# Designs tried in a protein design run: designed miniproteins, single chains, continued (5). Part 21

Each design is a single chain, and the fold is of that chain. pLDDT is the mean over its residues in the fold that is shown.

## One batch from the design tools (miniprotein)

Design m16702
Fold by ESMFold2-Fast:
Structure m16702 (fold): chain A 74 residues (1-74)
Amino acid sequence: SERDAILAELEELRARLEELAEELRDSNPQMAQSLRAAVAYIEAVIADESASLEELRSALGFARALLRQLEREI
């Protein structure tokens, strides 16, 4: 389903953002903290069985945009 596909991609993006946060922990602690906040938000959306498809699409768009921005600048 569309929901299952979005949840799977959100879990992948969460894991990648968490890995980046750990890599940046000592060199850029402020960015690492911001990334951990983003990970927490994504985890909350994934855990919310009541989340609408619109909310899931918004979270997916946010996570994709954040990862693209970071991968270009790191």
Scores: mean pLDDT 86

Design m16703
Fold by ESMFold2-Fast:
Structure m16703 (fold): chain A 78 residues (1-78)
Amino acid sequence: AAVKALEQLMSMAEGTEAMLRQMMKEGNDAGSLIIAGVVRDWADRVRGMVNSMTVYSDHNQMLLGTLDRLMALVDQIE
């Protein structure tokens, strides 16, 4: 159950990264900037949730690493 929840969050984070990269590639600067702000708030919330979970540390670290990559992309947009 917990592993499946982490996999869902990973899928959402990876999908959001792909969406932001696609918007940047298409020159949708206004759209990518708006989504970047929403993603920052979401990533901070998810990070807090992951830190409170009692699951295998490897799965938590993988998700946190994905969030760090996503936040680096957000910083490039802002």
Scores: mean pLDDT 75

Design m16704
Fold by ESMFold2-Fast:
Order: sequence, then C-alpha cells, then structure tokens
Structure m16704 (fold): chain A 94 residues (1-94)
Amino acid sequence: SDLIVTIKNILKSKGLTEITSDVDYSKVIKVLVYPGDTPEGLSYALQFGKKDKGVVLKKLSDLEEEVDKNPEAKYFYIREVKDTDAIEIFLLNG
C-alpha cells in the first residue's frame, strides 16, 4: 500500500526504527489506527479508539502530531489489519 510506504517514511524521518517481527507488546506506548474505506476497517477503528492506548488518525499530519506527543517512542511496527483495509501502527519505547 502506498499509504503504508508513506507512513513508514514519516516515522523513519522522525527517528523511529521499524521492527518487522518479534514485537514485544509490553513495550507498546501507543497504537495508532488509520481507518480504511470499508465498513470492516471503520468498525475496527471505532472499537479500537475506545482502548486506553488507542488513537484513531484521520490524516497524515495527525501521525506527525502523535509522534511528537510521544518523544519516548523509539520503534514502530506497522501492519494492515487482517480482513480489513485499516492500518495499525504500534509505537514502542524498547
């Protein structure tokens, strides 16, 4: 997805290192979700936005703002949510 490539470039430009496997979820400080255009993606994002560490993003500038609010973030993990077009971004401190 072009959007995933764009998100990765933004996060790397902010000094975060991508992790692609062996995610230690205990080190997650925030989870950011871009809802897709499908009902499944939108439903996932709405349910997720109710969780303590969950933030639903509407535009690319919201991503930069959320990174700037979490200066302890050092790593990120990004995935497309299974059976949806939603994109999920984990910010981690270690």
Scores: mean pLDDT 79

Design m16705
Fold by ESMFold2-Fast:
Structure m16705 (fold): chain A 88 residues (1-88)
Amino acid sequence: SFVEQFRAELARPEVQALLAEYSKQVSDLRKKTNEQLAEAEKNGDEKGMADIETEYEKQLQALREELLQRLRELGADALVDVIERLSG
């Protein structure tokens, strides 16, 4: 079943490691972006804030695409399907 396949994929150490890496990358990106936004806000730099937000969305999308590609390479197809459904 799909549920059995999904659970089997989540139990794989390489899948767990990849998800942990992704979570850390997203957390690190968010922290960096928040620090940059706080500095731009302090300086009244509205254009700088908009540029930082645009770059954040671009980098977040790139991280997501890399995660999905690497999961597909591992054959974690049920997990890929779940992530894509949660995002669209």
Scores: mean pLDDT 88

Design m16706
Fold by ESMFold2-Fast:
Structure m16706 (fold): chain A 69 residues (1-69)
Amino acid sequence: GPAAEAGVAAAERAGGAEAGRAARLSSQYTDKGDNEGAREATLRAERAGGEEAGRAAMQSGVAGKSDAG
């Protein structure tokens, strides 16, 4: 949804396409209830774009769950 897409866009601005992809994966894993996968994806975003990208990826996951509900 729009909130999850905003989080993905924020991660992409902070860490490029890799961080954006990782943020999208975080949102997808959160939707599936895979907390471990979501955590791994958030760490991947953080490695690509630093703490800002990691925070954006985490927000993308949370926003995706809220937007879908």
Scores: mean pLDDT 75

Design m16707
Fold by ESMFold2-Fast:
Structure m16707 (fold): chain A 81 residues (1-81)
Amino acid sequence: MVILNLSEEQSKELSKREREILTEARRMLAAGVPLEEVVAAVVERTREVLKSLGIPEELREKILEHYRVGARRFLELLRAG
């Protein structure tokens, strides 16, 4: 994941929301939701979180580009067991 120069509060909130998003992604995979749909849901929720934290659009899109690749890889490994 991309390391940002965030405040203590922003970093804590981002980590909390990320854990919540990943927990939901695990539930979706366990329920048989297709990987592509889970990846899309994770990316869109992450976009909303970054926007709510006031992260600039340019930086947000750069983070999401890297996050999309990482999230897909993580979820593929999680699904494979």
Scores: mean pLDDT 74

Design m16708
Fold by ESMFold2-Fast:
Parts: C-alpha cells; structure tokens; sequence
Structure m16708 (fold): chain A 97 residues (1-97)
C-alpha cells in the first residue's frame, strides 16, 4: 500500500536525521572539551540536549554563546533536529489519514 510505504520512508528519514543530530552534538562536545575543558563540555552538552527538546531555534541560540567553530557544529545539530521534526510530523499526519 502506497501510504504505508510512504510512512516507513518518512520514519527512516526521521531516524537518519536524529542520528545526524547526535553525531554533530558529540562533535561539538568533543571540540568544547579540547578548547575549554571537561566541565564546559558537560554544560554545553546539557544545554544542547535541553534545547533539542524545545526545538531547532533553541539549539541555534546555544550557538550564540560558543566559539565560531563550535557554533557550526551546533547549527548542524539544529538543522538535523529541524529535519527530524519535519519528517516525524509528516509520518504522524499520514498515520491519521
């Protein structure tokens, strides 16, 4: 059935972007640990994870507080969160119809 196949494709895309967000988050945390130390990296990870629950715009705001190189990784995390939410919402919408 065409709808069921489309839902599965959207769920797979959402999972891909969720994984991408986790990868970019870990890259940002690793870079922060090298530049500013373990405590700063732990605080940054907590801030980004809390922001991810609120949405991609909140993740981007965390980027305003960090170095330009870490900001690129935070922005990449926000982009992946945005795509994850988009595909998740599209899949949920199709399930209701």
Amino acid sequence: EEIEKKIKELEEKAKHYKTGADVSLQAAVSKARVEYGQEYAQELEKKIREAMEKGPDEVRKVGDEVSPEIRKLVDATADNVEKYQKFKEEAEKLKKE
Scores: mean pLDDT 85

Design m16709
Fold by ESMFold2-Fast:
Structure m16709 (fold): chain A 70 residues (1-70)
Amino acid sequence: SSLELAQQAEKQAQGAIDRAVSQGDIDKLKQVAKQLKDAAKMLSKSNPVVAQALQKQAELAEKALEELEK
């Protein structure tokens, strides 16, 4: 179901963000944020539930990036 796919995508995204943050890898966190935004845009028409979950994770990645750059 779209809900299960959204939950799985969210867990995978959270794991990638947490890993980049724990390593202080700014370049990796930038890549993750971009990939999540691109994926959300691509899925916005075909699977809006998954797209919304990915967009939310992209925003969290961007916020984490701002905190690491301070």
Scores: mean pLDDT 84

Design m16710
Fold by ESMFold2-Fast:
Structure m16710 (fold): chain A 70 residues (1-70)
Amino acid sequence: SERLAIMREFAQLVADAMAAVDSLGDAAAKQRLIDLTNQTMLEMDKNPEEAARILEDFKAQVDALLAAAS
């Protein structure tokens, strides 16, 4: 299903991003990523019809977070 595919992509993106911030050793960036992940999960739960858009917004925010932490 589309929802299952979106949730799998989200989980994989979170795993990859967590590995990246752990490699950087930036505890503040890791906390920001945890907060962003939790906020995104709540937004997807509240607005399941917009899950694909919310995931794309999350990807952009993760990219910006990792760029700032490097």
Scores: mean pLDDT 86

Design m16711
Fold by ESMFold2-Fast:
Structure m16711 (fold): chain A 61 residues (1-61)
Amino acid sequence: MKVYSEEEKEKLVKDLVAILRDMGAAWGLSREQQLALARQLMELQEVDEDIIERVLAALEA
């Protein structure tokens, strides 16, 4: 998946935020740990930096 539509990008942000919030609740991760894990996972999956920043901003809100 090398090219994403705007709809696909929006879906990715929502899905990643939901997954990371669920993991945080289930595993008792601190906010800082959730943000660090989110960044690493998205970088490993070669997610666009724009999507990474959107996900991190949503998790901090």
Scores: mean pLDDT 75

Design m16712
Fold by ESMFold2-Fast:
Structure m16712 (fold): chain A 86 residues (1-86)
Amino acid sequence: SSIEEQLKEEMEKLVKLLEEKGELETAKLLREIGELLLEQSKLDPEEAKKFAEEHREKYQELQAELAKKEEVLLEAEEEVLEEKKK
């Protein structure tokens, strides 16, 4: 599988878990940043750099909001890792 497919699968697992826990706002933020990262990953290196520069403010905004939800994200990541061990 491509890196894009792997990123999408991992993102969808975390988003689904967050939605199941009722953490709808965190799920939405993770999906938005994940979609931007996936779009950037499809571009060639020069276009990817340009995309990152054009979306710099949006990335910073989403990262700042996700930082406020860091504990929720860490709990969700731990649950995904726990399931992988079973």
Scores: mean pLDDT 78

Design m16713
Fold by ESMFold2-Fast:
Structure m16713 (fold): chain A 90 residues (1-90)
Amino acid sequence: MKEEEERKQELLERLDSYEALADALDDWLRVHEPDLSPDLAARLKELIEQMKKLIEQGRKASSDLEKMEQLLEEVERKAKQLSDLVRQAL
């Protein structure tokens, strides 16, 4: 039980970290949107929103650690895609 609660806390902290990253990228996009192509800006917005939705689903799945881990893996994939696109935009 205690070990499962510690693991749950770790997963929640990882979700918090990715939520902070998504918020930071959303703020970055708001500042730099006029310098980006409309298609690139739209793609970045879509990935940020998808990432935020997966994070919300992960929080709601807090009673199922396996489901939380699967959702975190999807969040990590979206974060990588965002990072790659932002680097291309620079």
Scores: mean pLDDT 81

Design m16714
Fold by ESMFold2-Fast:
Structure m16714 (fold): chain A 94 residues (1-94)
Amino acid sequence: SLAEEIAKLHEEAAKLLKKMLQENKLEVLEEVIEKLKELQKRILELYREIVLSKTPEEDLEKVKEELEQMEKDLEEHFEELLEFLKKQIEKKVA
């Protein structure tokens, strides 16, 4: 499903963020997170349109809810990663 493709892109973004975290460069990591967040949002908007165009009317509300939940989960995930990065850097300077 297109939802599975979105999940794969989310996993790839998470892997990239984990790699950047290991390099421990705060300003670069914050920029990477922001760019990945924007990219994911754009991709999600495109997939939402495609998925909804192919969804039967009887399932439309359910699919909309699923896509909205995925978008929220993605946003929360990036916010958690950014906060985790800040904490790691604060520990190194403390």
Scores: mean pLDDT 68

Design m16715
Fold by ESMFold2-Fast:
Structure m16715 (fold): chain A 88 residues (1-88)
Amino acid sequence: SEELALRERIKAEVDRHNQEEEEDQRYKEMLELAEKAQTADSAEREVYAEGIKELDPSVRPALEEAWQKGTFREYAAELANEYSLKYN
């Protein structure tokens, strides 16, 4: 509907305009998930991996590759480092 299209456009514009402020909060959340993923047991690790993919779909291919290769813990450490640099 026209209302949904308008809402999507406004949301995109707000997200773009607040991207700097929201980006810091988003990186903080992703940093926490990536840090917890490094030390989580196997069952909780899946929950954190899904959370990261939902927050940032752009990392999904790389995250899934690391998961399949058994290098997810190392990739989570790399993500935590990247997010910490962005957050701070």
Scores: mean pLDDT 73

Design m16716
Fold by ESMFold2-Fast:
Structure m16716 (fold): chain A 77 residues (1-77)
Amino acid sequence: SVAALIERAVALVRAAGAANPEHRALLDALAAGLEDAAARGDVETAVAKLRGAALLMESLGDEETAAELRRLAEQLE
């Protein structure tokens, strides 16, 4: 379900924020934005935010989390 995909993505982004305290505020904001987009049924915005989070994780060297976020975005399209 879309809800399960978003729940997984939010958990990954929040875990990344905990692991990267210097970027926690940004990652928490992205997670909140994902939850808000999902609550509104705005799948396009949720996909864009997931891809943005994936790019951020890749820039931080977390390629595994980036790849998982990209897979979740693909499943929402």
Scores: mean pLDDT 83

Design m16717
Fold by ESMFold2-Fast:
Structure m16717 (fold): chain A 99 residues (1-99)
Amino acid sequence: DAALKARKAALEKAAQAATQRMKEGMKRLDELADEAKKIASTKENAEEVIAQVERVRNIGKSGLAAAGGTMAIDEKKGQEEFEKAMEWAERKLKEIKEE
């Protein structure tokens, strides 16, 4: 049962850490959106990045609000998809800048 208590405490801390990481990810998405907007005036491909970043950011905000600021275990896949989408946006933006 000491192991069970440790697992419960770890899950609670993991949920709080996941919430914090998502908030930090949203700040990163804001930075990516600003960068994409700066180049969108000359490159249409940047509009795709902006649209995807904003959609992922809005999904993340809704998820945090629904969870009351705490990520549930069932939302772990959502967090992973959020991170993958952010990685895609960062990579896409770099490719557009290198054109």
Scores: mean pLDDT 64

Design m16718
Fold by ESMFold2-Fast:
Structure m16718 (fold): chain A 104 residues (1-104)
Amino acid sequence: MEEARAYLEQAVAYAQEAAKASTDPLMKKAAEYLARAAQALLEGRYEEAVRYLLEAQRLIAESWDKANPEAKQYLEQAALHLERALQADPELAARVQAAVAALS
């Protein structure tokens, strides 16, 4: 679905900008994993995407309070566009949920 693809491409772009802007090494790594996750979703690699999302979430939780404001803004935009992609494509959302269940 073209709308979901556009949102995923924006998620990759914002996550890459978050990684570039990041002054904290854990936040930089979190942003890099989020970019890889969105790219994996674009390529239909759902289990890899979920593994990258889980690592990004863990690193964000560890580094959020130490992260610079510019990196936080880009990361929030990446997350927003990823959420919009899942809302725009119910089949994509179902594939992601199935991958989460498989990894649990």
Scores: mean pLDDT 87

Design m16719
Fold by ESMFold2-Fast:
Structure m16719 (fold): chain A 96 residues (1-96)
Amino acid sequence: DAELEREMAIGVVEVALAVLKSTLPKLPIEEEVKKKALELIDEALEALRARRYEEAAEKLEELAKLLRKVGEELNNEDLLEAARLVELAARKAREI
């Protein structure tokens, strides 16, 4: 069922972004980085809701790169795991 698989993929992306959006304010990272990450999340969600799946995937890939870079610089495993989750979300968005 292609429609069900598409809705499940969208749901996975939305849940991943909701979790990340709720955890970002609690992370010990620079305020400017938090703001940029939140902007990328909001842009990805807006693109996803507008059915611009390729744009949503591109925004998620940019977010994953940002989180990975900061996670490596801070030696923060939670940020590295968040980057892996966002990368998975980007792949799911491309499957739509």
Scores: mean pLDDT 79

Design m16720
Fold by ESMFold2-Fast:
Structure m16720 (fold): chain A 109 residues (1-109)
Amino acid sequence: MEEEKLKLAEEIAKGMLEQGLISSSEVTDFELLEDGGFQFTSGGVKVIVPADVWEKLKGRKLVGTAGRDLGFSGRVVVTAVKVGDKYELRDGVEYGVELLEEAVNKVTS
């Protein structure tokens, strides 16, 4: 399981580099989180993969990228969301709706 999480971290870093979200695909400071997720650093930027995102990506491979979206085998999409100076991965469908509503509210308020 730890080796699978590290391999997924490397694929995520590669996808994020291809989209210009980070400056390197090298994974450093890999850590397992108590919730069953994990985190790593790449290009000086911290990336957090929550347990629910790991459960969706487990056994899958990166197949494509577009903007902040990372597409995985089996039609699974996750979105890289910038939170302060770090990124957190979220379910692409669920988070995309919430982020759109927040963006609209921020512009109109």
Scores: mean pLDDT 75

Design m16721
Fold by ESMFold2-Fast:
Structure m16721 (fold): chain A 113 residues (1-113)
Amino acid sequence: HMPRDDDPLLELLRKAGAKLLDTITVGADVSPEEALRRIAEIARKAREQGLTVVVVPVSASPDTATFEVYALTPEQREKLRELVKDNPVLQAALDSAEAVADSILEEYERRRA
């Protein structure tokens, strides 16, 4: 698998003014449990502030995976949705990136119970 430097979703996130909150490489220096905790904490804090969190896979190898975590204001999210409105593949990718952050927060809350 080749690294992807020109991911169109990442480019659009940056164009919309999304804030990069964290870069997490699982399987190198970060365990899956630590990655889950970090993403869940970011997602919880962002939700309290009315922000949307998206988690985007940036690279993957058999033993490591790197994710970038972004936050969007409501205005930035609307701008991003406008930018992808005519591209169903990018809409699905954005929906998935938002859903991953929500699922991680739910899983973290479930594991704490």
Scores: mean pLDDT 78

Design m16722
Fold by ESMFold2-Fast:
Structure m16722 (fold): chain A 95 residues (1-95)
Amino acid sequence: EQDKEDAKTLAKILKKHAENLRKYKEAGDRFGAEVSAGLALIALAIGIKYSTNPEIVKLLKESGERLSKAVDAGNYDEAIKVLEETAKKLEEIAK
């Protein structure tokens, strides 16, 4: 139950960071985009630390790796997609 509640909270946080990242990208604000992506990476790391569900831990580790690679490449479209897809998968697991 706590894992499901934490997954729902994390999904909401990731959606917020995806929206912020999109807004900064559209504004050409590279600093804001980088900060939003960095905060999302921190949220994923905290999710891994507190989850006892191996499916969630695997999802967050894979998502964190994909997000980190996208950000390092300056590919903010891919970064937004990773965050939105991860949030959706977290919501499905938390049903």
Scores: mean pLDDT 88

Design m16723
Fold by ESMFold2-Fast:
Structure m16723 (fold): chain A 79 residues (1-79)
Amino acid sequence: EKLSEKVYAKLVESIKNTKPTVSDVLGLIGSIEAYLDQLDEEVKNLAIKKLKELKKELSEEDLKKVEERINNIIKKLEE
């Protein structure tokens, strides 16, 4: 089933606006996990790109807190 246009727009905006902080990254991961089976290829690719950018922008200490969660969600999105 396709996401409602309102939820889709909010998810895309969330992906684009996520900051390289632990709380923002975890919030984004939670949103992606909630809608994982309803995401089209375009949104999946956008999310993968953003998550990879966030991994590069996070401090080493913050990355340690979220790296496993980021890698796991990227793997699920690539499947």
Scores: mean pLDDT 82

Design m16724
Fold by ESMFold2-Fast:
Structure m16724 (fold): chain A 116 residues (1-116)
Amino acid sequence: DAARALAREAVAAAEGSPTLAEKFRRLAELFSRYPELDGLAAVYRGAALVIEGLETGDEALVEEGLRLLVENAGHGIGELAREALETKDEALAKRALELVEREVEGWLEAMREALA
């Protein structure tokens, strides 16, 4: 079914990604193909932008990524992203990324089990 096909594509995209940023970019692109998943796509796009901005020193990318997390992520992640935006605290931005990564890994593991 469509859900199983999406799960298979998501697992393949994640497994083929050498970096966390690339994993998030690929998941964002995949989920953006489905209007019902636009919020989730925005969370992964935001996380990828924060990683790229931190790696390149591009503050504008970090701010754009954090704004996407504030607007689309759950309360815990969104609140950390908001504080990071207001204070420009890199440690809070990294903490928000850790929570996004944890949620993605939990979701991907559930999808792998469903496909087994």
Scores: mean pLDDT 84

Design m16725
Fold by ESMFold2-Fast:
Structure m16725 (fold): chain A 70 residues (1-70)
Amino acid sequence: MDAEFRARHAELVALVRAATADARNYEEAVAALVARRPEIEAALRALAAVATPEQRERLEEELAELRALA
């Protein structure tokens, strides 16, 4: 689980970094995240599948925040 969690976490971090790489401010960063929301949601769900219960609760909160950015 640990190695798989780290691999999926690295994938999520890479997706977020790629999405926000050209953002000049917070508004642009939010718009970029919204544009790539399906990819980020998929990565969050994949990470949640190998997470501990505590980590999963935190990831579900992050997913809810991402959905609220619409």
Scores: mean pLDDT 75

Design m16726
Fold by ESMFold2-Fast:
Structure m16726 (fold): chain A 71 residues (1-71)
Amino acid sequence: SLLDEARALLAAGRYDEAVALLEPHLPAIVKRLEAGTASEEDRRLLVLLAEAYRGAGRDDLAARLFSMAAA
């Protein structure tokens, strides 16, 4: 699954690869959050992408996504 692949990349410290895997899904997840239709999987994907951004040194983006997932 996308979640399992993302977790494996994060565990391996392959942060840029995790970003490349997850980032294309971000616009659709944001649209569902704004519509109130986001799933638990969508929120988990946001957290994993936030962790990937943090690992890649993109602290600004990481903070934004952690905030969105907690809302």
Scores: mean pLDDT 88

Design m16727
Fold by ESMFold2-Fast:
Order: structure tokens, then sequence, then C-alpha cells
Structure m16727 (fold): chain A 103 residues (1-103)
């Protein structure tokens, strides 16, 4: 598996776990962005801007994490799917799950 895909999967798993632990995707978003970027985000507009900035910078793993948050906030990923990702023990399992969702 590509190192970048493993890093992306690990960040998605971290976010899914934060969402399950906090019960609030916005609390998870603030914790995640503060930890990885030293910056809190409170609005969907700020998340969209951050996603675009990370893509332009070539920070693909973090861009994928922010993209996952946006998908959750848009209702594109169910609570059941988030819980499934959070329960996964390896990033390879997360990659397989996301691949199936993208079908």
Amino acid sequence: TDKILLEQAELIRELARLIVETGDPWEAAREFTKKHLGKEVNTKEELVELYDELLEEGNYPLATGVGFLLAVLNGEISDEEIEAIAAMESPEEVIEFIRKLAE
C-alpha cells in the first residue's frame, strides 16, 4: 500500500474516533485542526477554505481528513459508517472501506 494512502486512512480513522468520542463532528473538527494545524475551525466555510488551501499546498493527507469532515457534515457518511471506521484496527481496513463507499 502507498505511504500516502496509509497516512490518509490513519487521519480518517482518527477523525472517525474523535466524532464517536465527542458525539459532535464540530468538536471533532476543532480538536483535529488544532492538533494538526494549530488552528480551530468553527464554520463549514472555514473548512472548505482549509480544504482548498491544503490541496494547493500538496498536503494531501490532511486535505483528505478535512474532506472526510465535510462529507460527514453534508450527511454523505452515516453515523453507522463513522462507527465502523472508528472500530477498525488498521489503516488498511479503512482504505478498503472507503474504496467500497466510493463505488
Scores: mean pLDDT 82

Design m16728
Fold by ESMFold2-Fast:
Structure m16728 (fold): chain A 71 residues (1-71)
Amino acid sequence: DDIWRQQVRQQVEQQGLDMSFVDDWQMRRNGQDVSGRTMQDTRQQNRDDINFQQRVQSGEMSVDQARQFIS
């Protein structure tokens, strides 16, 4: 978690943004996790979260692309 946040922080800072973007994304995902959604929605969300995290970690995804993904 700490290593991932540091890598994402560097990526976000390169775009002239701060960690509030990452915090917003995490809060959104945590909120959705406690909603009464279906099992299929939960499985899809988990796959999307994994893809998002891996792409941000590897630097394959820009901040603009990350924003599009979470919106």
Scores: mean pLDDT 56

Design m16729
Fold by ESMFold2-Fast:
Structure m16729 (fold): chain A 99 residues (1-99)
Amino acid sequence: MPSDEELALIMELIGEAVRITSVLNEIAKKANLSKEEYEELYKWFNELRESLTAEETTQKLKEYIKKKYPNVKEEEIEKLTKKLLKELKRLEEVEKRMA
């Protein structure tokens, strides 16, 4: 039977996944991405996240957006990627506590 502590960790994991997805949705909205372009970005982002640290993933995403979507303001990219980095680091800490 999962303990109250185990359930709390699962809820934290779900919460962080939702927050990360929310930031990616805001990036997609600012870049005016189609559903298909967003699904491609989300898949690529998840592949990076599996292989790289939170900071490396965030830096690669920042470079990708600047190169492919130059209509997005630098200040908005910086703000959203800082928010994403915070949530990715929180997710890594939750995953570490579950291992």
Scores: mean pLDDT 80

Design m16730
Fold by ESMFold2-Fast:
Structure m16730 (fold): chain A 66 residues (1-66)
Amino acid sequence: SESQQQVLELTKEVLEELEKDPTLSDRQILDLVGQLSQRAADLLAQGFSREEVRKTVFEELRKAIS
């Protein structure tokens, strides 16, 4: 589905940002990717736009790695 494709694309972008941080363990990366992917799926299911979902996911990503 289109929503599944949007979650996959967001998941790839999140993974790319996390992979840039050499201090994060594989477990931390997997946990964050899982949490943020689920969050994206939930927001899309609630009817939020892809732009709003992307903004929310990346704001939560920045807070998690700060």
Scores: mean pLDDT 83

Design m16731
Fold by ESMFold2-Fast:
Structure m16731 (fold): chain A 73 residues (1-73)
Amino acid sequence: AVNLQQFEQLKAELKKAVDAEDASKVGSLVHQLVVLASQSKAVLEEVNKIFVELSKHKNQVIAAEARKFLLKS
């Protein structure tokens, strides 16, 4: 079972890290979201949507972190 409270917390922390342009924290949070997404198809679909938006970010390091996980089929 996926912890939905953890998913919501990770989404909130990701938004805060992106707004602060903390690329290191964004990378860590992206990794944590990928692990959570592996446990639920519904969470995977939401994470993919978030990563598509993040891949278009003006900060190329942040965009690259999101793109790493969009390249898997």
Scores: mean pLDDT 80

Design m16732
Fold by ESMFold2-Fast:
Structure m16732 (fold): chain A 119 residues (1-119)
Amino acid sequence: DALERLEKLLDELENTEDPAKRKELFREILRLVAESNSELLVKLIKEFDKIDEEKPLSQEEITRFIGLVIAGTVSYKDLAEAIEFLYKLKNKKLSDEEQKQIKRYKELGDRIRALEQSL
């Protein structure tokens, strides 16, 4: 599981004092984020297309989704916001499991951002 591996790498980085090892772990984290997010973003784009086919989307909604997708390639926080925005467009509520997954993405995004500031 990519998320479990990412959480483990973040735990290792947060407990590592050696600058060289910190940089190596951070590079691995960024690679894993980019790889896993790309797969999810393709699925989100397909779902967005289906919504647009069912009802016309406003230019504002289209622009917002594009911005979230672009940012989501390197940011779990923006990926989470893209998923939440898609559900709002569907007028559909996230399940308890989906809400937990969104929370995990946001927490991972916050941890990565905090580590960037500490490097």
Scores: mean pLDDT 76

Design m16733
Fold by ESMFold2-Fast:
Structure m16733 (fold): chain A 69 residues (1-69)
Amino acid sequence: MARERARRLAEELARLTGSSLADAAVTLALFYILAGDTEMARAAIELAREAGADPAVVEALEAEVERVE
């Protein structure tokens, strides 16, 4: 599932960078948006929301995904 894949990658990114899971998930969403992978971008955005990312940041990422697809 895209969500489980995003979670594993966000956890690894957080470990490597010393970031929170929320910050790692936001970073992953931005990378997937730039790569054109809207499925993974949406999974990372949902993870960021669940991990407590700023709702305004989550909303902006969701709008960007809809624009690039």
Scores: mean pLDDT 81

Design m16734
Fold by ESMFold2-Fast:
Formats: structure tokens, C-alpha cells, sequence
Structure m16734 (fold): chain A 81 residues (1-81)
């Protein structure tokens, strides 16, 4: 929903400013986790999901940018649960 769209925007902005894919993902998760009052466990779970999605998408031939954006969106969905 709203968090997923915001995660994508945060990650896109970070990548545009020269952040690595992992830095972009971590920035999106950190900002959204703080805003929704996520626990440390929820934040770590969201990061774990993002890392898994990023790795799988790279393995199937997605670009680093698309993999990072999809990973940030997946993390946001985890935080909405």
C-alpha cells in the first residue's frame, strides 16, 4: 500500500544520490521502520526479506536497480503485516 510506494521512492532517491543497492534498501527500511514504530525483530525480518528478494532477482537476471527497488517494496510489505 502506501508504505510500499514510499519505500520505492526512498530507495530510488538513495540510488539517484549514489548509494549502493544495499544502502538504498537499508535506508528505506530504517526510515519506514521508525515511522511505523517497528520492533527490532520486525526491522530485522524486513531486512532479511529484502536481502532474499534482492539476491533472487539478481540470480534471475534483474538489474541491480530493479532488484533493489523490489527488495525495498518487499521489506515494506513485511512491515505492513
Amino acid sequence: GELVERARRIAEEALREGASPFEAIERAVEELAEEVGASELERELALGVARLVYGVLLAVGASEREAALAAAEAAARTLEA
Scores: mean pLDDT 87

Design m16735
Fold by ESMFold2-Fast:
Structure m16735 (fold): chain A 73 residues (1-73)
Amino acid sequence: SLQQAQQHIQLGQQALKQGDNEQASQHYRQASQYYEQAGQPLLALVYLQVSYHLAGDWEGELRYSAEAERLFG
């Protein structure tokens, strides 16, 4: 649900405050999955990109940037 996505965003933000980019990446990835299940594909892509950025996965980030552009037409 959207509430579950928001909960994981809050956990990710707390992990960032502690300097734990790996844990923050994991929480944002889970938030992305919940947004996808809630029918919010653009928000799902945004948080998936953030998770790849925090994990240093630039290739994954680029792939999802292209998909977001495709969805906007």
Scores: mean pLDDT 79

